# Designed miniproteins, single chains, continued (5): the designs that were tried, part 72

Each design is a single chain, and the fold is of that chain. pLDDT is the mean over its residues in the fold that is shown.

## One batch from the design tools (miniprotein)

Design m18477
Fold by ESMFold2-Fast:
Structure m18477 (fold): chain A 100 residues (1-100)
Amino acid sequence: PTQREQQLALLDEARALAEELLARTRDSDPEVAAIVEQLLATLDRLTAAVRAGAPRAEQDALLGEALSLLSQLQRMTRDDPELAAIVGRIAELLLRVRGL
């Protein structure tokens, strides 16, 4: 696959995990859910930028925003191993996107 196809596949997997995280936190942890909703919006913007072939600087800025939100989520979920594992998997996928 092309670099762009690889990025889109990783972002699609990250989005699916973020949707799972939202479903698990929506009713139990509204503060976590609010940050997950921000992450989903940022992932959608990043996916659109990748699809449009936006400048690398724009893609990197959106990726940085998503990684910053994930850092917040890692701090908020550290006492819940199942949620922390999902957050960690999303972070690893986005770091792989950055490495492309």
Scores: mean pLDDT 90

Design m18478
Fold by ESMFold2-Fast:
Structure m18478 (fold): chain A 57 residues (1-57)
Amino acid sequence: MTPEVSELRRRVHQLMVEGRYDEALALVDEGLAKSTDPEVQAELEAIRARVEADRAA
């Protein structure tokens, strides 16, 4: 995992703890828009799916 993805994951987790799911999704979507690395994109897509699942629960 790249250092950038690791830091993004930590920030997303903090937003989720605060109940700020829309902001967490926006942060992941920004990361996906900036990335051209398929491995990084796959990891960010996994994080996005987790945020949506936790928001729905």
Scores: mean pLDDT 79

Design m18479
Fold by ESMFold2-Fast:
Structure m18479 (fold): chain A 87 residues (1-87)
Amino acid sequence: TVTGVHLLVGGVSREQALALAEEIRRRAAEAGIEILDLDVMPLSPTRALLLIRLPSLEDGRRAAEIAREVAAERGATVEAEVITETD
């Protein structure tokens, strides 16, 4: 089931949020995870919402773990939610 990962990131500029998204993509690819889509939505000068779509719940959970690690390494605050897509 297609799964969404919603990541609310704080303590980051727009440029830092984009760099964080690119790092998530890179590490996911290295781990063999296919990301179907990844959108970065700037909310404020210090906050962004990342929306990641994955082909399965397992990949979604793995991607969320990677996202949390990347955010922590970059000193960002993070709240992550994994959601299975419904009609």
Scores: mean pLDDT 82

Design m18480
Fold by ESMFold2-Fast:
Structure m18480 (fold): chain A 104 residues (1-104)
Amino acid sequence: MTYTVELYAVKRVDGEWEVVAKETVSVSSPEEFLEKVREFMEKEKADLVVVVYEENGRLWLTTLTAEGEAGPAREVEEVTDEIVKRTAAEGEAALADARARLAA
C-alpha cells in the first residue's frame, strides 16, 4: 500500500521557527518514510520536520526528528505556516520533556 504525505521542513532562525521547504512524498513502508524524512532534513538543513497526513477524513500534524522520534499529533481544519510553526514548537517542547525524563 502506498501512502502520500506532506513534509514541512522547519528551522530555528533567530530563536523563531520558520518553514523553509515543503515536499510531498509517496512511500510504501515506515522505513522508506524515515529515509525520505532524513534526506529532506539533510537537503534543507532543517531542525525538525512537520508531517501532514489524513486519517478518517481529518488532517493531522505531527513533528518528527531525524531519529524517527514523533511529537504529539494534532488535528487541524487546514494547514497554514502558523500552524506548522506552532506544531514544531510544541513538538520540540514535548520531545525535550520526554528526553529529560529518560535521562533522570
Scores: mean pLDDT 78

Design m18481
Fold by ESMFold2-Fast:
Structure m18481 (fold): chain A 62 residues (1-62)
Amino acid sequence: SAAEQKAAIEEEHRARVAELLAQAEANASDPSKVRQLTIEMFRLLAEAVDRLLQIEIAERQA
């Protein structure tokens, strides 16, 4: 169901955010690495939002 798909996306997103934050903390003294991880975080946010919106659109069109 759409609710199950959204829950799975939220869980996956939370896990990946935690991983990126841990990497950022481990590499706090490397500005270039922190910058790369920051961009990756925004990429993950955009992808998660897009996936959720696609589920909403599909539901609305059904």
Scores: mean pLDDT 79

Design m18482
Fold by ESMFold2-Fast:
Structure m18482 (fold): chain A 97 residues (1-97)
Amino acid sequence: TEESEKLVKKLEELSTQLGQAVAAGDVAAVEELAREIVRLGEELIKTEGASAEELQKAADIAEAAARAAERAGVDPEVVEELRKVAEEARKKAEELK
């Protein structure tokens, strides 16, 4: 759907920004971007008509963000929320196959 496509595009943009923040050593920016990935990831999971491919992309982004946030020393709760989003998105993607 147009709604799910917009959410995936925003997640891809946030993933790029997160990589830049990590390269800059900006822990505060990494945390803010990680929290936004959690929010948009949860929204995509709740969105009707999200495709398996879109949910798999969100899962991959959330998993990569969790690893980056953990390495940067971000709050463990944020890292756990990212891993939960990755697991839920991947599970829903598998159910849609």
Scores: mean pLDDT 87

Design m18483
Fold by ESMFold2-Fast:
Structure m18483 (fold): chain A 89 residues (1-89)
Amino acid sequence: MTAADMARFALAQLPPAAAELRRAGQEELAALLEEARARLEAALAAGDEEALLRTLVELHARLLRVGAGKSEEEVAAAVERFEAHLAAA
């Protein structure tokens, strides 16, 4: 799978994941996913594969860091779903 394929896959999952996090009251984590979404969209538009890969790696690392400190079921489910999609790419 190319970096662009991974980015498109991630972009499909980020909006529903962010919506789930907002419903759970996890605004900080939802904002993090929206920042990543904007960066992935910009990198895709520029055709910058290195920026795409960097953003995907940074997003995964941030999700692991922030998610590990949370105890909310919705936060854990949303993070796990997104990580599963990244792992499947």
Scores: mean pLDDT 67

Design m18484
Fold by ESMFold2-Fast:
Structure m18484 (fold): chain A 73 residues (1-73)
Amino acid sequence: GSKAVQAVEEARRRLAAGADPRALAEEYRAEIKKMGKFDSYAAVDRGGRTDEQVAELEAMLYAGIVGAMEDGS
């Protein structure tokens, strides 16, 4: 499967295991910076979401970006 999909599934498993969503999002964001991606991604649109829901979506989004970068996509 796609490395992006695998990374999102791993992030989802870590969240299910009790990982803090905000800390997990920060971990993946730091990895993106280490890999040389300095593009300012638009923040996840908050809309009617809670801070925790936004952090969960950010963790999965950033995990997918890390996986996609490893795929060369």
Scores: mean pLDDT 73

Design m18485
Fold by ESMFold2-Fast:
Structure m18485 (fold): chain A 65 residues (1-65)
Amino acid sequence: STSLAGREIAAIAAGFEVGEPVKVEHKDGRIHVTFTVADDAAVARARRLGAELQATYGVDVTVLR
């Protein structure tokens, strides 16, 4: 219902302790977000964040290590 902006994505990511996204792209009406993480625990948190963003906002998420 609410337009999702890059700042909102960053705020949600902070709640999951993933940090700020390194890239936010808009393509063909879709939002694609990229995160870089340092360890396996952060990968698990980023995956949970990605599932939440996809289910609630239709955002595609890429996680780099």
Scores: mean pLDDT 72

Design m18486
Fold by ESMFold2-Fast:
Structure m18486 (fold): chain A 75 residues (1-75)
Amino acid sequence: SEVLDKLREIKKEAEKLEDKAVGRYLVSMAEQAIKYVEAGKYGEARATVEAIRSVALSNNYKKIAKLAEEVLKLL
């Protein structure tokens, strides 16, 4: 699934962040979004990814924000 591949990439990018507190939070959100997609809960997945995008934009994590936008286009 392209959605799941992009969510896993968000998780990997979040793990690389120098801010480990924000990184751990984004990893947890990405894992939750993966679980929602696997359960067919696309509304909850969308809300979680929108939250990931908001946090990424607020912290200037451009790559994570772009990946989140790409996931939102597929949901």
Scores: mean pLDDT 91

Design m18487
Fold by ESMFold2-Fast:
Structure m18487 (fold): chain A 81 residues (1-81)
Amino acid sequence: IAEALADPETVEKAIERIEGLTEKLIEHKDEPGAKEHIELAIKQLEETKELLESLKEEVPESTERLIEALEKAKERLKEAL
C-alpha cells in the first residue's frame, strides 16, 4: 500500500475513481433507497480517510492528496442528501 501511495499515477487513478463513484451516487440521488446508499458511502469514505491518516507518517504527500479527495467527495455527498 505505501509503495502504491508513493506512485503519483496510482494516486491520480484512485482520485479519479473516487470522483467517478461520487458523481454516480449523486446522479442517482432521487432513486428509492439512494439516501441510505449515500449515507453508507459517506461512512466508507470517512473510514478510508481514517486509515490513510494512520499511514500519512510514511507517505505524507500522497496520503494528503487522497485524504483531500475523500473529504471533497464526502462533502459533495452530504450536499446531495
Scores: mean pLDDT 76

Design m18488
Fold by ESMFold2-Fast:
Structure m18488 (fold): chain A 85 residues (1-85)
Amino acid sequence: SYDEQVEEATKRLLSLAKPEDQEEIRKLMEEYRKLIKSMKDPGTQELAVHTLESVVDMAEKNKLSTEQIIKQLRTMIEALKVLLS
C-alpha cells in the first residue's frame, strides 16, 4: 500500500537526520502522505510514491544533510500541490 511505502521512506530519511530535525521531517512526510491519499488517479499516486523513493535513494547514496532533505521534501510537496490544483 502507499501508506506502507511512505512509512518505510520516512524511516529511511529519519535514519539520515539529526535528532533535533526528525520532527520536521516526520511532519513533512505526513503532509506528503496526505497529499498522495487525496489523489483520485492511481497513476499519479504511483508516480508520487516513485518520486519519493528516488529522493530517498539519492539521499542515502549521497549522504544528504538534514537541511538538503528538508528542502527536497518541501519542493516535492509544492510540486504535488500544483498538480492537485
Scores: mean pLDDT 85

Design m18489
Fold by ESMFold2-Fast:
Structure m18489 (fold): chain A 86 residues (1-86)
Amino acid sequence: MKIGKMKRNDVIEAIHKLIEAGISVQATVEGDKLTLTVSKRDPSTINYNHAQAIARIMQMPDEVEVEVVSDDEELLELAVKIFKES
């Protein structure tokens, strides 16, 4: 689902809220386009995925085009809600 344009710092804040909600995040960066893949919490990868997502986003422009994807519709709806509240 496309969220639209967001400030980089607001995206980082939303990712922190996702992690606090027990959602794992992977970031794919293509210039100013950010695709966030959200999934059920995996304790073996969550710290690595979180650190990599933040590191990649920190190197992006100040304004980024955000898209959220998931195979889990309930997690996708929760993630979209967190982004809209940020």
Scores: mean pLDDT 77

Design m18490
Fold by ESMFold2-Fast:
Structure m18490 (fold): chain A 94 residues (1-94)
Amino acid sequence: DDAAELQQRKEAIRERLSHLSPEEQKKRLQELIKRLLLRLQPNLSPEQRQHIDQLLANSSIDELISMLIALEDLALDKGIPREEIERIFEEVVK
């Protein structure tokens, strides 16, 4: 069940962020998403960066978690090792 798997992954991310305030959770999720996007697309245009910044600023914590999961899946599909993704997560969420 894809929906149940997605919900479980969202709960796992929420648990990893549970030690942070809601404001700090949002900041760390935005940073994680930006780091993964830059790793996938290091030559983002200024217009693309502005669009990303606006999207992330206007997104809820749940929407940011959903975006993070989609980017993790995309990163793995593009051959970025899971260990590198986990390192980024550890550096940002601590």
Scores: mean pLDDT 85

Design m18491
Fold by ESMFold2-Fast:
Structure m18491 (fold): chain A 99 residues (1-99)
Amino acid sequence: MREKLEEQVERLRERYKALSEEEKEELYEKARKAIEELEKLLGKEVVEELIELARNRDVEGLIEKYRELAKKLGVEVEEERLMAAAYVLILTVEIIEEG
């Protein structure tokens, strides 16, 4: 599972490098809006913790934090989805920091 997601992440990074400046700017704005929507849903403090974990590429820490949040919201989430969410946030933070 993890190896397959890491391969997909590398392919997405390669695609990002091949994008035009205009397409990179569009992704930057989408990434910013995604973080703003998370802040509305989870609160700023929680999102700041998630961003720090993503900046450090702490996949396991992100999975644990997402699991805690899912329990708090009364939602069951499969491990594979938590792992995918961790990698999506890592890519989102990378896009914001490179823009």
Scores: mean pLDDT 81

Design m18492
Fold by ESMFold2-Fast:
Structure m18492 (fold): chain A 96 residues (1-96)
Amino acid sequence: MKEAFEEALEKIYELINKYIKEHEDDIKTTMTAGVIALALAVARTLVEKGKISVEEAVKFLVEVLEKLREAARKEGADQALIDLIDEIIALLKAVL
């Protein structure tokens, strides 16, 4: 479980870094990607310190990301950002 979670996070960080590099002129979307990366980093730290389980971390992150996806769609965000969020959700769910 923890190893699968860490592998998923590494893949997610690579996706986020690629997205930021490709969209650096779109400040709102790159800042949003940065906030997602920070939330993932906090969740990882809490799991590593034994404060929450991998299952609790994944459930919380998926809930927050699904709400962020809905907000992004409502605000007319680029499909590339929606696709990034969907891929992150899929990678997190695959850990369970």
Scores: mean pLDDT 83

Design m18493
Fold by ESMFold2-Fast:
Structure m18493 (fold): chain A 81 residues (1-81)
Amino acid sequence: KLEELLKEAADLDNEIAKNKYVPSEETLEGLKEAEKLKAEGKYDEAIEKYEELEEKYKDNEADKKFARLAKLMVEIEKLKS
């Protein structure tokens, strides 16, 4: 549901800001690849890429939270389209 995604994204964004989390160079590269897919209109492929990043970096709080937030933002955009 859109409201639940918006709340999760807002809470996660606030947590990242409060803790000043910085994603790794590898996570930044993966986020850029997913953003390219999103720019091409491939929302489902972008979501899958973010999910792969979240799973790959599940033991890194900063990296997984950045991947999760990016995924939520794409899901929200897809629901609004």
Scores: mean pLDDT 81

Design m18494
Fold by ESMFold2-Fast:
Structure m18494 (fold): chain A 80 residues (1-80)
Amino acid sequence: MEEVEALKKFADLFLKRMKELLEEGKITPESARKNFELFAKHMKEEAQRNLDEESYKEVLEYLEELGKRFEEFVKEYEAK
């Protein structure tokens, strides 16, 4: 329970940081996407090792939704 909440908060914090770096011009859209893909891969691997099946699926669904929102943000940023 606490581990799932911590992982979700960590994912939110990571996304916020990536958005800040992108808006500041410190990373490219391509680097932002790559960084998020690597982050999501590691998060899924940790969740699979440390959580039960139900909690693991909850983390997967959260990361999928977060990834969609991030991709929309990056596309909107590139369109400016």
Scores: mean pLDDT 81

Design m18495
Fold by ESMFold2-Fast:
Structure m18495 (fold): chain A 71 residues (1-71)
Amino acid sequence: KGASEEELLADKRAGAELVRRAGLEAPDPETASAEEMAEALRRAARASEDPTFAAALGIQAAALLTTERLY
């Protein structure tokens, strides 16, 4: 058995927090899909002027999609 529903929700919540830190409105982690949250993270990464923060956003998007795939 892969990732739990709680682990997926936690990863979506972490993603939402990073999107908000980028100054963007995050999708609701309880209602949005992992793909929707990963797309929001990728948009935040493209909009970010900080390359280190942009890399962190991209890593979180990839981690979230990995957790979703294991769920």
Scores: mean pLDDT 78

Design m18496
Fold by ESMFold2-Fast:
Structure m18496 (fold): chain A 79 residues (1-79)
Amino acid sequence: GAREGAERAAEAARRGDIEGAGKGAREMLLATPPEGAAGGAAGAIGIVGGGFGAYSGVMSPEEAGRVAREAGEGGLEGA
């Protein structure tokens, strides 16, 4: 479901795995109802951004995972 996708994406972002973060974000978006699409998209962007932050060294893995989790959760709450 959407929450599982968001959590998978957050874990991937924590590891700096941009492809895994994108896959999890896609899974979250596909499970998000149409009325929540804007929130889901914003959450997905945040998740990928977290992954890039970890990959580039701008964020620690813990910070990237936290940012991705919060973005995913916020996107789901917006749905």
Scores: mean pLDDT 67

Design m18497
Fold by ESMFold2-Fast:
Structure m18497 (fold): chain A 84 residues (1-84)
Amino acid sequence: MSPEEREALYYIAEASLYVALGNIYLKMGDLEKAKEAYEKAKKYLEKAAKILRESKSKSPLAQAELKAAEEAIKKLEEEIEKLE
């Protein structure tokens, strides 16, 4: 795996953690903290997507990770909008 792909996977892992945290805050009724967690998750996914787009690796795995990250960003944007 390229260094860029490893960095992107690190950001995807961080985003997953913040999505889980946001879901916990939603269950607790803390909409403000849920929104902050989802916004952090989105920022990490945007960093991962940027790295994967700019990567010289065109592996099928990297392409699948990019698509998954872009779809996750859209879902997070929808969830954040609902909390406004």
Scores: mean pLDDT 82

Design m18498
Fold by ESMFold2-Fast:
Structure m18498 (fold): chain A 82 residues (1-82)
Amino acid sequence: SYKELAGRYAGRAGALVREALGAKVDIEMAEESAVESLSTLSPEEVLEQAKRAVELGKATGNEEALKYGEKALEYAEKVLKE
């Protein structure tokens, strides 16, 4: 589903930022956790989470995290328009 894709990409973006800052992260676990967390949220709240992923990528200068944050935003917008 679009909501699951938004969660996976947002989770990956966050994991990539934490890894770049020296944290040991399990990217797959972070993706799964984000998908589960977003499953209970409204479409509007999913969009807010995706926007935060984009902002996190921009604030840290992590181009790969920004790319995945933007993918999360794209799918979150598709959830909102359904």
Scores: mean pLDDT 81

Design m18499
Fold by ESMFold2-Fast:
Structure m18499 (fold): chain A 106 residues (1-106)
Amino acid sequence: SSYSLSVPDLSALPEEVRREAEEIREEAIRWALEEKGFSERTAEIAGKIAVNRWLREKGLVPPLSLEEVDRLAFLEASLAVARRLGDEVAAEEAERRIALEREGRA
């Protein structure tokens, strides 16, 4: 599988947070281009990394759309992984969460 970098959907965040994220991206790009002499492509990647790291440090990472749209499939995948690894505690926890989601009609 190819590794891909994505920027979180900033439209879901408050305007002040979105503005700070844009300033951090621009500062990282300037640093990469002007101080390090990196290519434009590498500078764009540095900007994405800086924004993602800043959002995580602030606890402002938006939820993954896949988890919100398909919580059952995410939980069932987690159960399959736990069973494959022989992690009985994680498997039991995933089974309980799946039962709660089905009862809640998520």
Scores: mean pLDDT 63

Design m18500
Fold by ESMFold2-Fast:
Structure m18500 (fold): chain A 101 residues (1-101)
Amino acid sequence: MTTVHVSFAEPLDDERAERSLLAAAKAAPSVTRITIVGPDGKTAVGEGYGMEAAEQALRKMRELGLQMSGLSVTAENKDDALRAAEAAARAAGVPARLFVY
């Protein structure tokens, strides 16, 4: 399993956050966990394969009123985690940096 963290240059609005999460899930169905990080360090976590993880994370983000300043994507392998993270970054429409763990 590999985790890739995406740090956005500015917090995403809800529409951009949703696009980012859905893009990650669509790019790699082997994603098993998504952690959304707010500007204050609060987190929203989704677990499950692909779309399940994205849907849970999005629901929890909305429940908590979090703005997404970053996200971590965990997948079964490095290539899938990178593909998901890159898709999320591209869909967000703001500059982002990726960190592999």
Scores: mean pLDDT 87

Design m18501
Fold by ESMFold2-Fast:
Structure m18501 (fold): chain A 99 residues (1-99)
Amino acid sequence: MDLKETAEDMITRGEEEKDPLLRASHYYGAGLLYYDLGDYEKAAEQFERAIKDLEESGKDLLMLSQTYYNLSGAYYHLGDYEKADEYYKKAKEYLDKAR
């Protein structure tokens, strides 16, 4: 399966989507595929795009928590341990709010 082509398709669908929550879902999916490919820079970029839309929507705090958790993982793989720790703390904060 071409994960890169699937990720690029998800980004295109996100850019055409007007609903912030659905748009975030496309960017989140693309981020996960780039993460699986080991492209942590592109994964972080898509997770940051998803976070912006999720924070704007205010509707899915669990998805926001999960996205911050994965963004933390991406920065950890990039060697940016300060950002990894920051985003891990945000993931925990939103997980507590979602429960």
Scores: mean pLDDT 87

Design m18502
Fold by ESMFold2-Fast:
Structure m18502 (fold): chain A 83 residues (1-83)
Amino acid sequence: DEIKKVAKEALELIEKGKPEEAYELLKKYIENNLSLEEQEKVVNGEELPEKSELENYLFKAYYYLMRGDVEKAKEYLEKGLEL
């Protein structure tokens, strides 16, 4: 599953002290898989009800990385990988 692989790679980057690389990885996934309207909802911290629970956890991790909250981003990635 591509989504689980992206979440795992982002978490590993955060654990290695590379949150900026994790941010860029998640940004690339979002830009390649979401419409512009969906992307705006993600950057505003809104849930996308048509997307899976795992995808929404990945979007929340991205939202928190944008704001420099690395610990919250890590929490959401860990939650997603527990599914």
Scores: mean pLDDT 87

Design m18503
Fold by ESMFold2-Fast:
Structure m18503 (fold): chain A 85 residues (1-85)
Amino acid sequence: SHMQEKVALEKQRELVKQLSELTGARIKILTSEVQGNEAYSALEIEIDGERHTVVLKITVKDGQIVKAELFNAPDRLKEALKALF
Protein backbone atom coordinates (compact mmCIF):
# COMPACT_ATOMS: atom_id res chain seq x y z
CA SER A 1 0.00 0.00 0.00
CA HIS A 2 1.34 3.45 -0.95
CA MET A 3 -0.15 4.91 2.25
CA GLN A 4 1.58 2.25 4.39
CA GLU A 5 4.92 2.94 2.63
CA LYS A 6 4.50 6.69 3.20
CA VAL A 7 3.76 6.18 6.93
CA ALA A 8 6.82 3.93 7.34
CA LEU A 9 9.10 6.52 5.69
CA GLU A 10 7.62 9.35 7.80
CA LYS A 11 8.14 7.33 11.02
CA GLN A 12 11.73 6.54 9.94
CA ARG A 13 12.46 10.27 9.45
CA GLU A 14 10.87 11.14 12.83
CA LEU A 15 12.99 8.51 14.62
CA VAL A 16 16.21 9.72 12.91
CA LYS A 17 15.40 13.28 14.03
CA GLN A 18 14.79 12.11 17.63
CA LEU A 19 18.08 10.16 17.67
CA SER A 20 19.95 13.21 16.36
CA GLU A 21 18.34 15.49 18.98
CA LEU A 22 18.98 13.03 21.85
CA THR A 23 22.66 12.31 21.01
CA GLY A 24 23.83 15.45 19.13
CA ALA A 25 24.79 13.17 16.23
CA ARG A 26 24.77 14.37 12.61
CA ILE A 27 22.72 11.81 10.69
CA LYS A 28 22.37 11.56 6.91
CA ILE A 29 19.98 9.08 5.31
CA LEU A 30 21.89 7.48 2.40
CA THR A 31 19.21 5.03 1.22
CA SER A 32 15.74 3.97 2.31
CA GLU A 33 13.58 1.05 1.25
CA VAL A 34 10.20 -0.21 2.43
CA GLN A 35 9.01 -3.81 2.35
CA GLY A 36 5.50 -4.25 3.70
CA ASN A 37 5.41 -2.92 7.27
CA GLU A 38 9.24 -2.71 7.58
CA ALA A 39 11.57 0.14 6.55
CA TYR A 40 15.33 -0.22 6.14
CA SER A 41 17.73 2.70 5.91
CA ALA A 42 21.47 3.05 5.55
CA LEU A 43 22.59 5.98 7.69
CA GLU A 44 25.83 7.94 7.74
CA ILE A 45 26.29 9.06 11.35
CA GLU A 46 28.87 11.40 12.85
CA ILE A 47 28.94 11.03 16.66
CA ASP A 48 31.63 11.79 19.24
CA GLY A 49 34.12 12.67 16.46
CA GLU A 50 33.68 9.36 14.61
CA ARG A 51 31.86 8.44 11.39
CA HIS A 52 29.76 5.26 11.14
CA THR A 53 27.65 3.66 8.45
CA VAL A 54 24.77 1.90 10.21
CA VAL A 55 21.53 0.22 9.22
CA LEU A 56 18.23 1.18 10.86
CA LYS A 57 15.28 -1.21 10.62
CA ILE A 58 11.84 -0.18 11.83
CA THR A 59 8.58 -2.14 11.97
CA VAL A 60 5.36 -0.09 11.84
CA LYS A 61 1.90 -1.28 12.91
CA ASP A 62 -1.23 0.88 13.05
CA GLY A 63 0.84 3.99 12.28
CA GLN A 64 3.27 3.42 15.18
CA ILE A 65 6.81 2.06 15.42
CA VAL A 66 6.53 -1.27 17.28
CA LYS A 67 10.17 -2.32 16.82
CA ALA A 68 13.41 -0.55 15.92
CA GLU A 69 16.88 -2.04 15.50
CA LEU A 70 20.30 -0.53 14.76
CA PHE A 71 22.96 -2.71 13.11
CA ASN A 72 26.70 -1.94 13.34
CA ALA A 73 26.00 1.09 15.55
CA PRO A 74 28.03 2.31 18.58
CA ASP A 75 26.55 1.59 22.03
CA ARG A 76 25.62 5.25 22.64
CA LEU A 77 23.25 5.18 19.63
CA LYS A 78 21.77 1.81 20.68
CA GLU A 79 21.12 3.13 24.23
CA ALA A 80 19.50 6.30 22.80
CA LEU A 81 17.22 4.12 20.65
CA LYS A 82 16.17 2.12 23.75
CA ALA A 83 15.38 5.38 25.60
CA LEU A 84 12.89 6.32 22.83
CA PHE A 85 10.83 3.13 23.49
Scores: mean pLDDT 84

Design m18504
Fold by ESMFold2-Fast:
Structure m18504 (fold): chain A 66 residues (1-66)
Amino acid sequence: MSKEDILKVAVGLAESLLAQGASEKDVEKQVYKYLKKQQPDWSDKEIKKLAKEAVKEAKKRIAAAG
């Protein structure tokens, strides 16, 4: 799975969690755990950056959807 594919899955997960009323911090933490489990060879810095980006993107998509 490419980095782009992983990010797409992470965004979908973040959207689902945000829609359930989870806070941004909780969603970022859950996405981080998911990414670390899927890609244990990636650096913590890279995984944290992707988790944060996925949450940001999910928020934009939810806002755009109404």
Scores: mean pLDDT 80

Design m18505
Fold by ESMFold2-Fast:
Structure m18505 (fold): chain A 104 residues (1-104)
Amino acid sequence: SMEARLKKLLEIVKKAEEKLKEVSKKVDNLPEEKKEELREKLKKMAAELKANTPDDEAEALALKGEAIAEAGAMIAEFLGMPEAAEVLKEAKPALAELGRLHAE
């Protein structure tokens, strides 16, 4: 059913949000030099996202969802949080699907 599918997607997203909060807390405690390294990596990812954004709204929102998961996973890996990176990578297809559903 659509309700069961949506519930499963929201459970995946909730786990990803919990890991993003853990990642965010560790970023806040990084020395400024390491924060600057992360800003540079995120700037490159944002530029690639902008260059590759499709004209179709559903696919554009799906790509944005995937980019959030990829950025979160990259930051988690940078912080030495491989378990958080894995959860965020696993959320990538769910965030893409929610993006497409939002465009409808």
Scores: mean pLDDT 84

Design m18506
Fold by ESMFold2-Fast:
Structure m18506 (fold): chain A 72 residues (1-72)
Amino acid sequence: DEEKKKKEEEIKKLREEMLEYTSETAKHMNTAIKLRFEGGSKEEIEEHLRKAQEYGDKAQELAEEAKKLREE
Protein backbone atom coordinates (compact mmCIF):
# COMPACT_ATOMS: atom_id res chain seq x y z
CA ASP A 1 0.00 0.00 0.00
CA GLU A 2 2.77 2.48 0.93
CA GLU A 3 4.81 1.60 -2.20
CA LYS A 4 1.68 1.92 -4.36
CA LYS A 5 0.95 5.31 -2.76
CA LYS A 6 4.50 6.57 -3.45
CA LYS A 7 4.22 5.43 -7.08
CA GLU A 8 0.83 7.17 -7.49
CA GLU A 9 2.29 10.36 -5.98
CA GLU A 10 5.28 10.24 -8.37
CA ILE A 11 2.93 9.75 -11.36
CA LYS A 12 0.77 12.66 -10.13
CA LYS A 13 3.85 14.91 -9.89
CA LEU A 14 4.95 13.96 -13.43
CA ARG A 15 1.42 14.64 -14.74
CA GLU A 16 1.39 18.08 -13.06
CA GLU A 17 4.77 18.96 -14.64
CA MET A 18 3.50 17.66 -18.01
CA LEU A 19 0.43 19.94 -17.75
CA GLU A 20 2.69 22.94 -17.01
CA TYR A 21 4.83 22.24 -20.11
CA THR A 22 1.68 21.62 -22.20
CA SER A 23 0.33 25.00 -21.00
CA GLU A 24 3.60 26.72 -22.00
CA THR A 25 3.47 25.00 -25.42
CA ALA A 26 -0.08 26.32 -25.96
CA LYS A 27 0.91 29.86 -24.88
CA HIS A 28 3.83 30.00 -27.33
CA MET A 29 1.78 28.47 -30.17
CA ASN A 30 -1.03 30.99 -29.58
CA THR A 31 1.49 33.86 -29.48
CA ALA A 32 3.07 32.68 -32.77
CA ILE A 33 -0.39 32.50 -34.40
CA LYS A 34 -1.29 35.98 -33.10
CA LEU A 35 2.00 37.46 -34.34
CA ARG A 36 1.42 35.88 -37.75
CA PHE A 37 -2.00 37.57 -38.09
CA GLU A 38 -0.83 40.92 -36.61
CA GLY A 39 2.27 41.17 -38.83
CA GLY A 40 4.92 40.22 -36.29
CA SER A 41 8.49 39.58 -37.44
CA LYS A 42 9.54 36.19 -38.80
CA GLU A 43 12.19 36.05 -36.04
CA GLU A 44 9.60 36.53 -33.27
CA ILE A 45 7.27 33.92 -34.80
CA GLU A 46 10.12 31.39 -35.17
CA GLU A 47 11.29 32.04 -31.57
CA HIS A 48 7.82 31.23 -30.18
CA LEU A 49 7.52 28.14 -32.42
CA ARG A 50 10.96 27.00 -31.18
CA LYS A 51 9.90 27.45 -27.53
CA ALA A 52 6.62 25.62 -28.19
CA GLN A 53 8.60 22.70 -29.64
CA GLU A 54 11.00 22.65 -26.65
CA TYR A 55 8.16 22.67 -24.09
CA GLY A 56 6.22 20.10 -26.13
CA ASP A 57 9.24 17.78 -26.18
CA LYS A 58 9.59 18.09 -22.38
CA ALA A 59 5.87 17.35 -21.90
CA GLN A 60 6.20 14.25 -24.12
CA GLU A 61 9.22 12.98 -22.13
CA LEU A 62 7.28 13.37 -18.85
CA ALA A 63 4.21 11.66 -20.36
CA GLU A 64 6.34 8.67 -21.43
CA GLU A 65 7.94 8.46 -17.96
CA ALA A 66 4.50 8.53 -16.28
CA LYS A 67 3.27 5.83 -18.71
CA LYS A 68 6.24 3.56 -17.88
CA LEU A 69 5.60 3.92 -14.14
CA ARG A 70 1.88 3.16 -14.66
CA GLU A 71 2.64 0.05 -16.76
CA GLU A 72 5.37 -1.34 -14.46
Scores: mean pLDDT 83

Design m18507
Fold by ESMFold2-Fast:
Structure m18507 (fold): chain A 74 residues (1-74)
Amino acid sequence: ELSDMERTELVAEHVIAEVEKHDPELAARMREALEAARAAGASPDEIERVLLGVLMEGRARHPELPWPSRVVIP
């Protein structure tokens, strides 16, 4: 079974893929931020903050996209 964090990561990846269709530069920056956090050995809490930041930035720039109503964190 997927954890809440794993579900949040899958939701973020899906959203980033949708953003990429409209704003590939922003989508690339979002993916870069997530990979940088993972590569730096970020804690689960730090990765969760990056995921939330990514979703918040996407929503602010593209409010017209069908964003998830909630981000689930463990």
Scores: mean pLDDT 70

Design m18508
Fold by ESMFold2-Fast:
Structure m18508 (fold): chain A 79 residues (1-79)
Amino acid sequence: MERRLSAEEAHARLAPVLRELQEAAAKSTDEELIRRADETLQRLGDELTEEYERHGAIPESLLDRVIAELRRVIEELQA
């Protein structure tokens, strides 16, 4: 069965990745990559917020997917 995370647990896992994303974006000079990073962050944030509002918890699989997508964006900003 899929494990569900509280908002606090989800935030604890997201916070370091969000910090890395912000630092990567701040060091990037590619405005197009920064724009795509912002769009991806907004979309993923909306998905997490909607899931939490509907079900009171975030599936671990959803959070893992979100973190993986954010890490891909960080790698693109650092390239």
Scores: mean pLDDT 83

Design m18509
Fold by ESMFold2-Fast:
Structure m18509 (fold): chain A 85 residues (1-85)
Amino acid sequence: SVEEAAKAEAPQIKADVEAIRRYLEENPDLPKQELVNLSVAVGILLSLAKIAGDEETVRLAYETLALIARQLGEEDLAKKWEEKA
């Protein structure tokens, strides 16, 4: 099932979120299109982390979405993501 697959891949899902977060922190001037693409990728990883029941990775994914929102200049959206973390 998707749930069993997500649970088996939980360490990789976490590693992918952490890698995206580091990339964002190291690259403050990313193009808007790349930030949008990373937001989609983190959204998918967030969904998988929720299915896996990995609360730590869910929190990291929300924090990463907040970082992306801030780099896009979307402060209200960033605050909404932080409230979910």
Scores: mean pLDDT 88

Design m18510
Fold by ESMFold2-Fast:
Structure m18510 (fold): chain A 79 residues (1-79)
Amino acid sequence: SALREEMIDRLLELAERLAELHEAGDREGIEEAVRELREWFRRNLPPELQAEALAVLDEVVARIEAGEPVERIKFDILT
């Protein structure tokens, strides 16, 4: 599905952005980026994909805040 591929691409981009913001100590930037992607999911994904996307997003945020390497997080999103 083209929408599923776009969902995954946006989650990968967010993981990279959140890692950079976390390294910089920019917590407001993290909250902004997460909010923006949640709004995109609500507007563009069907309900079934929204549930999956939000679950993956919450996992990515938690793992970035735990200091996990972004490369590992990205590989887990793809597999």
Scores: mean pLDDT 88

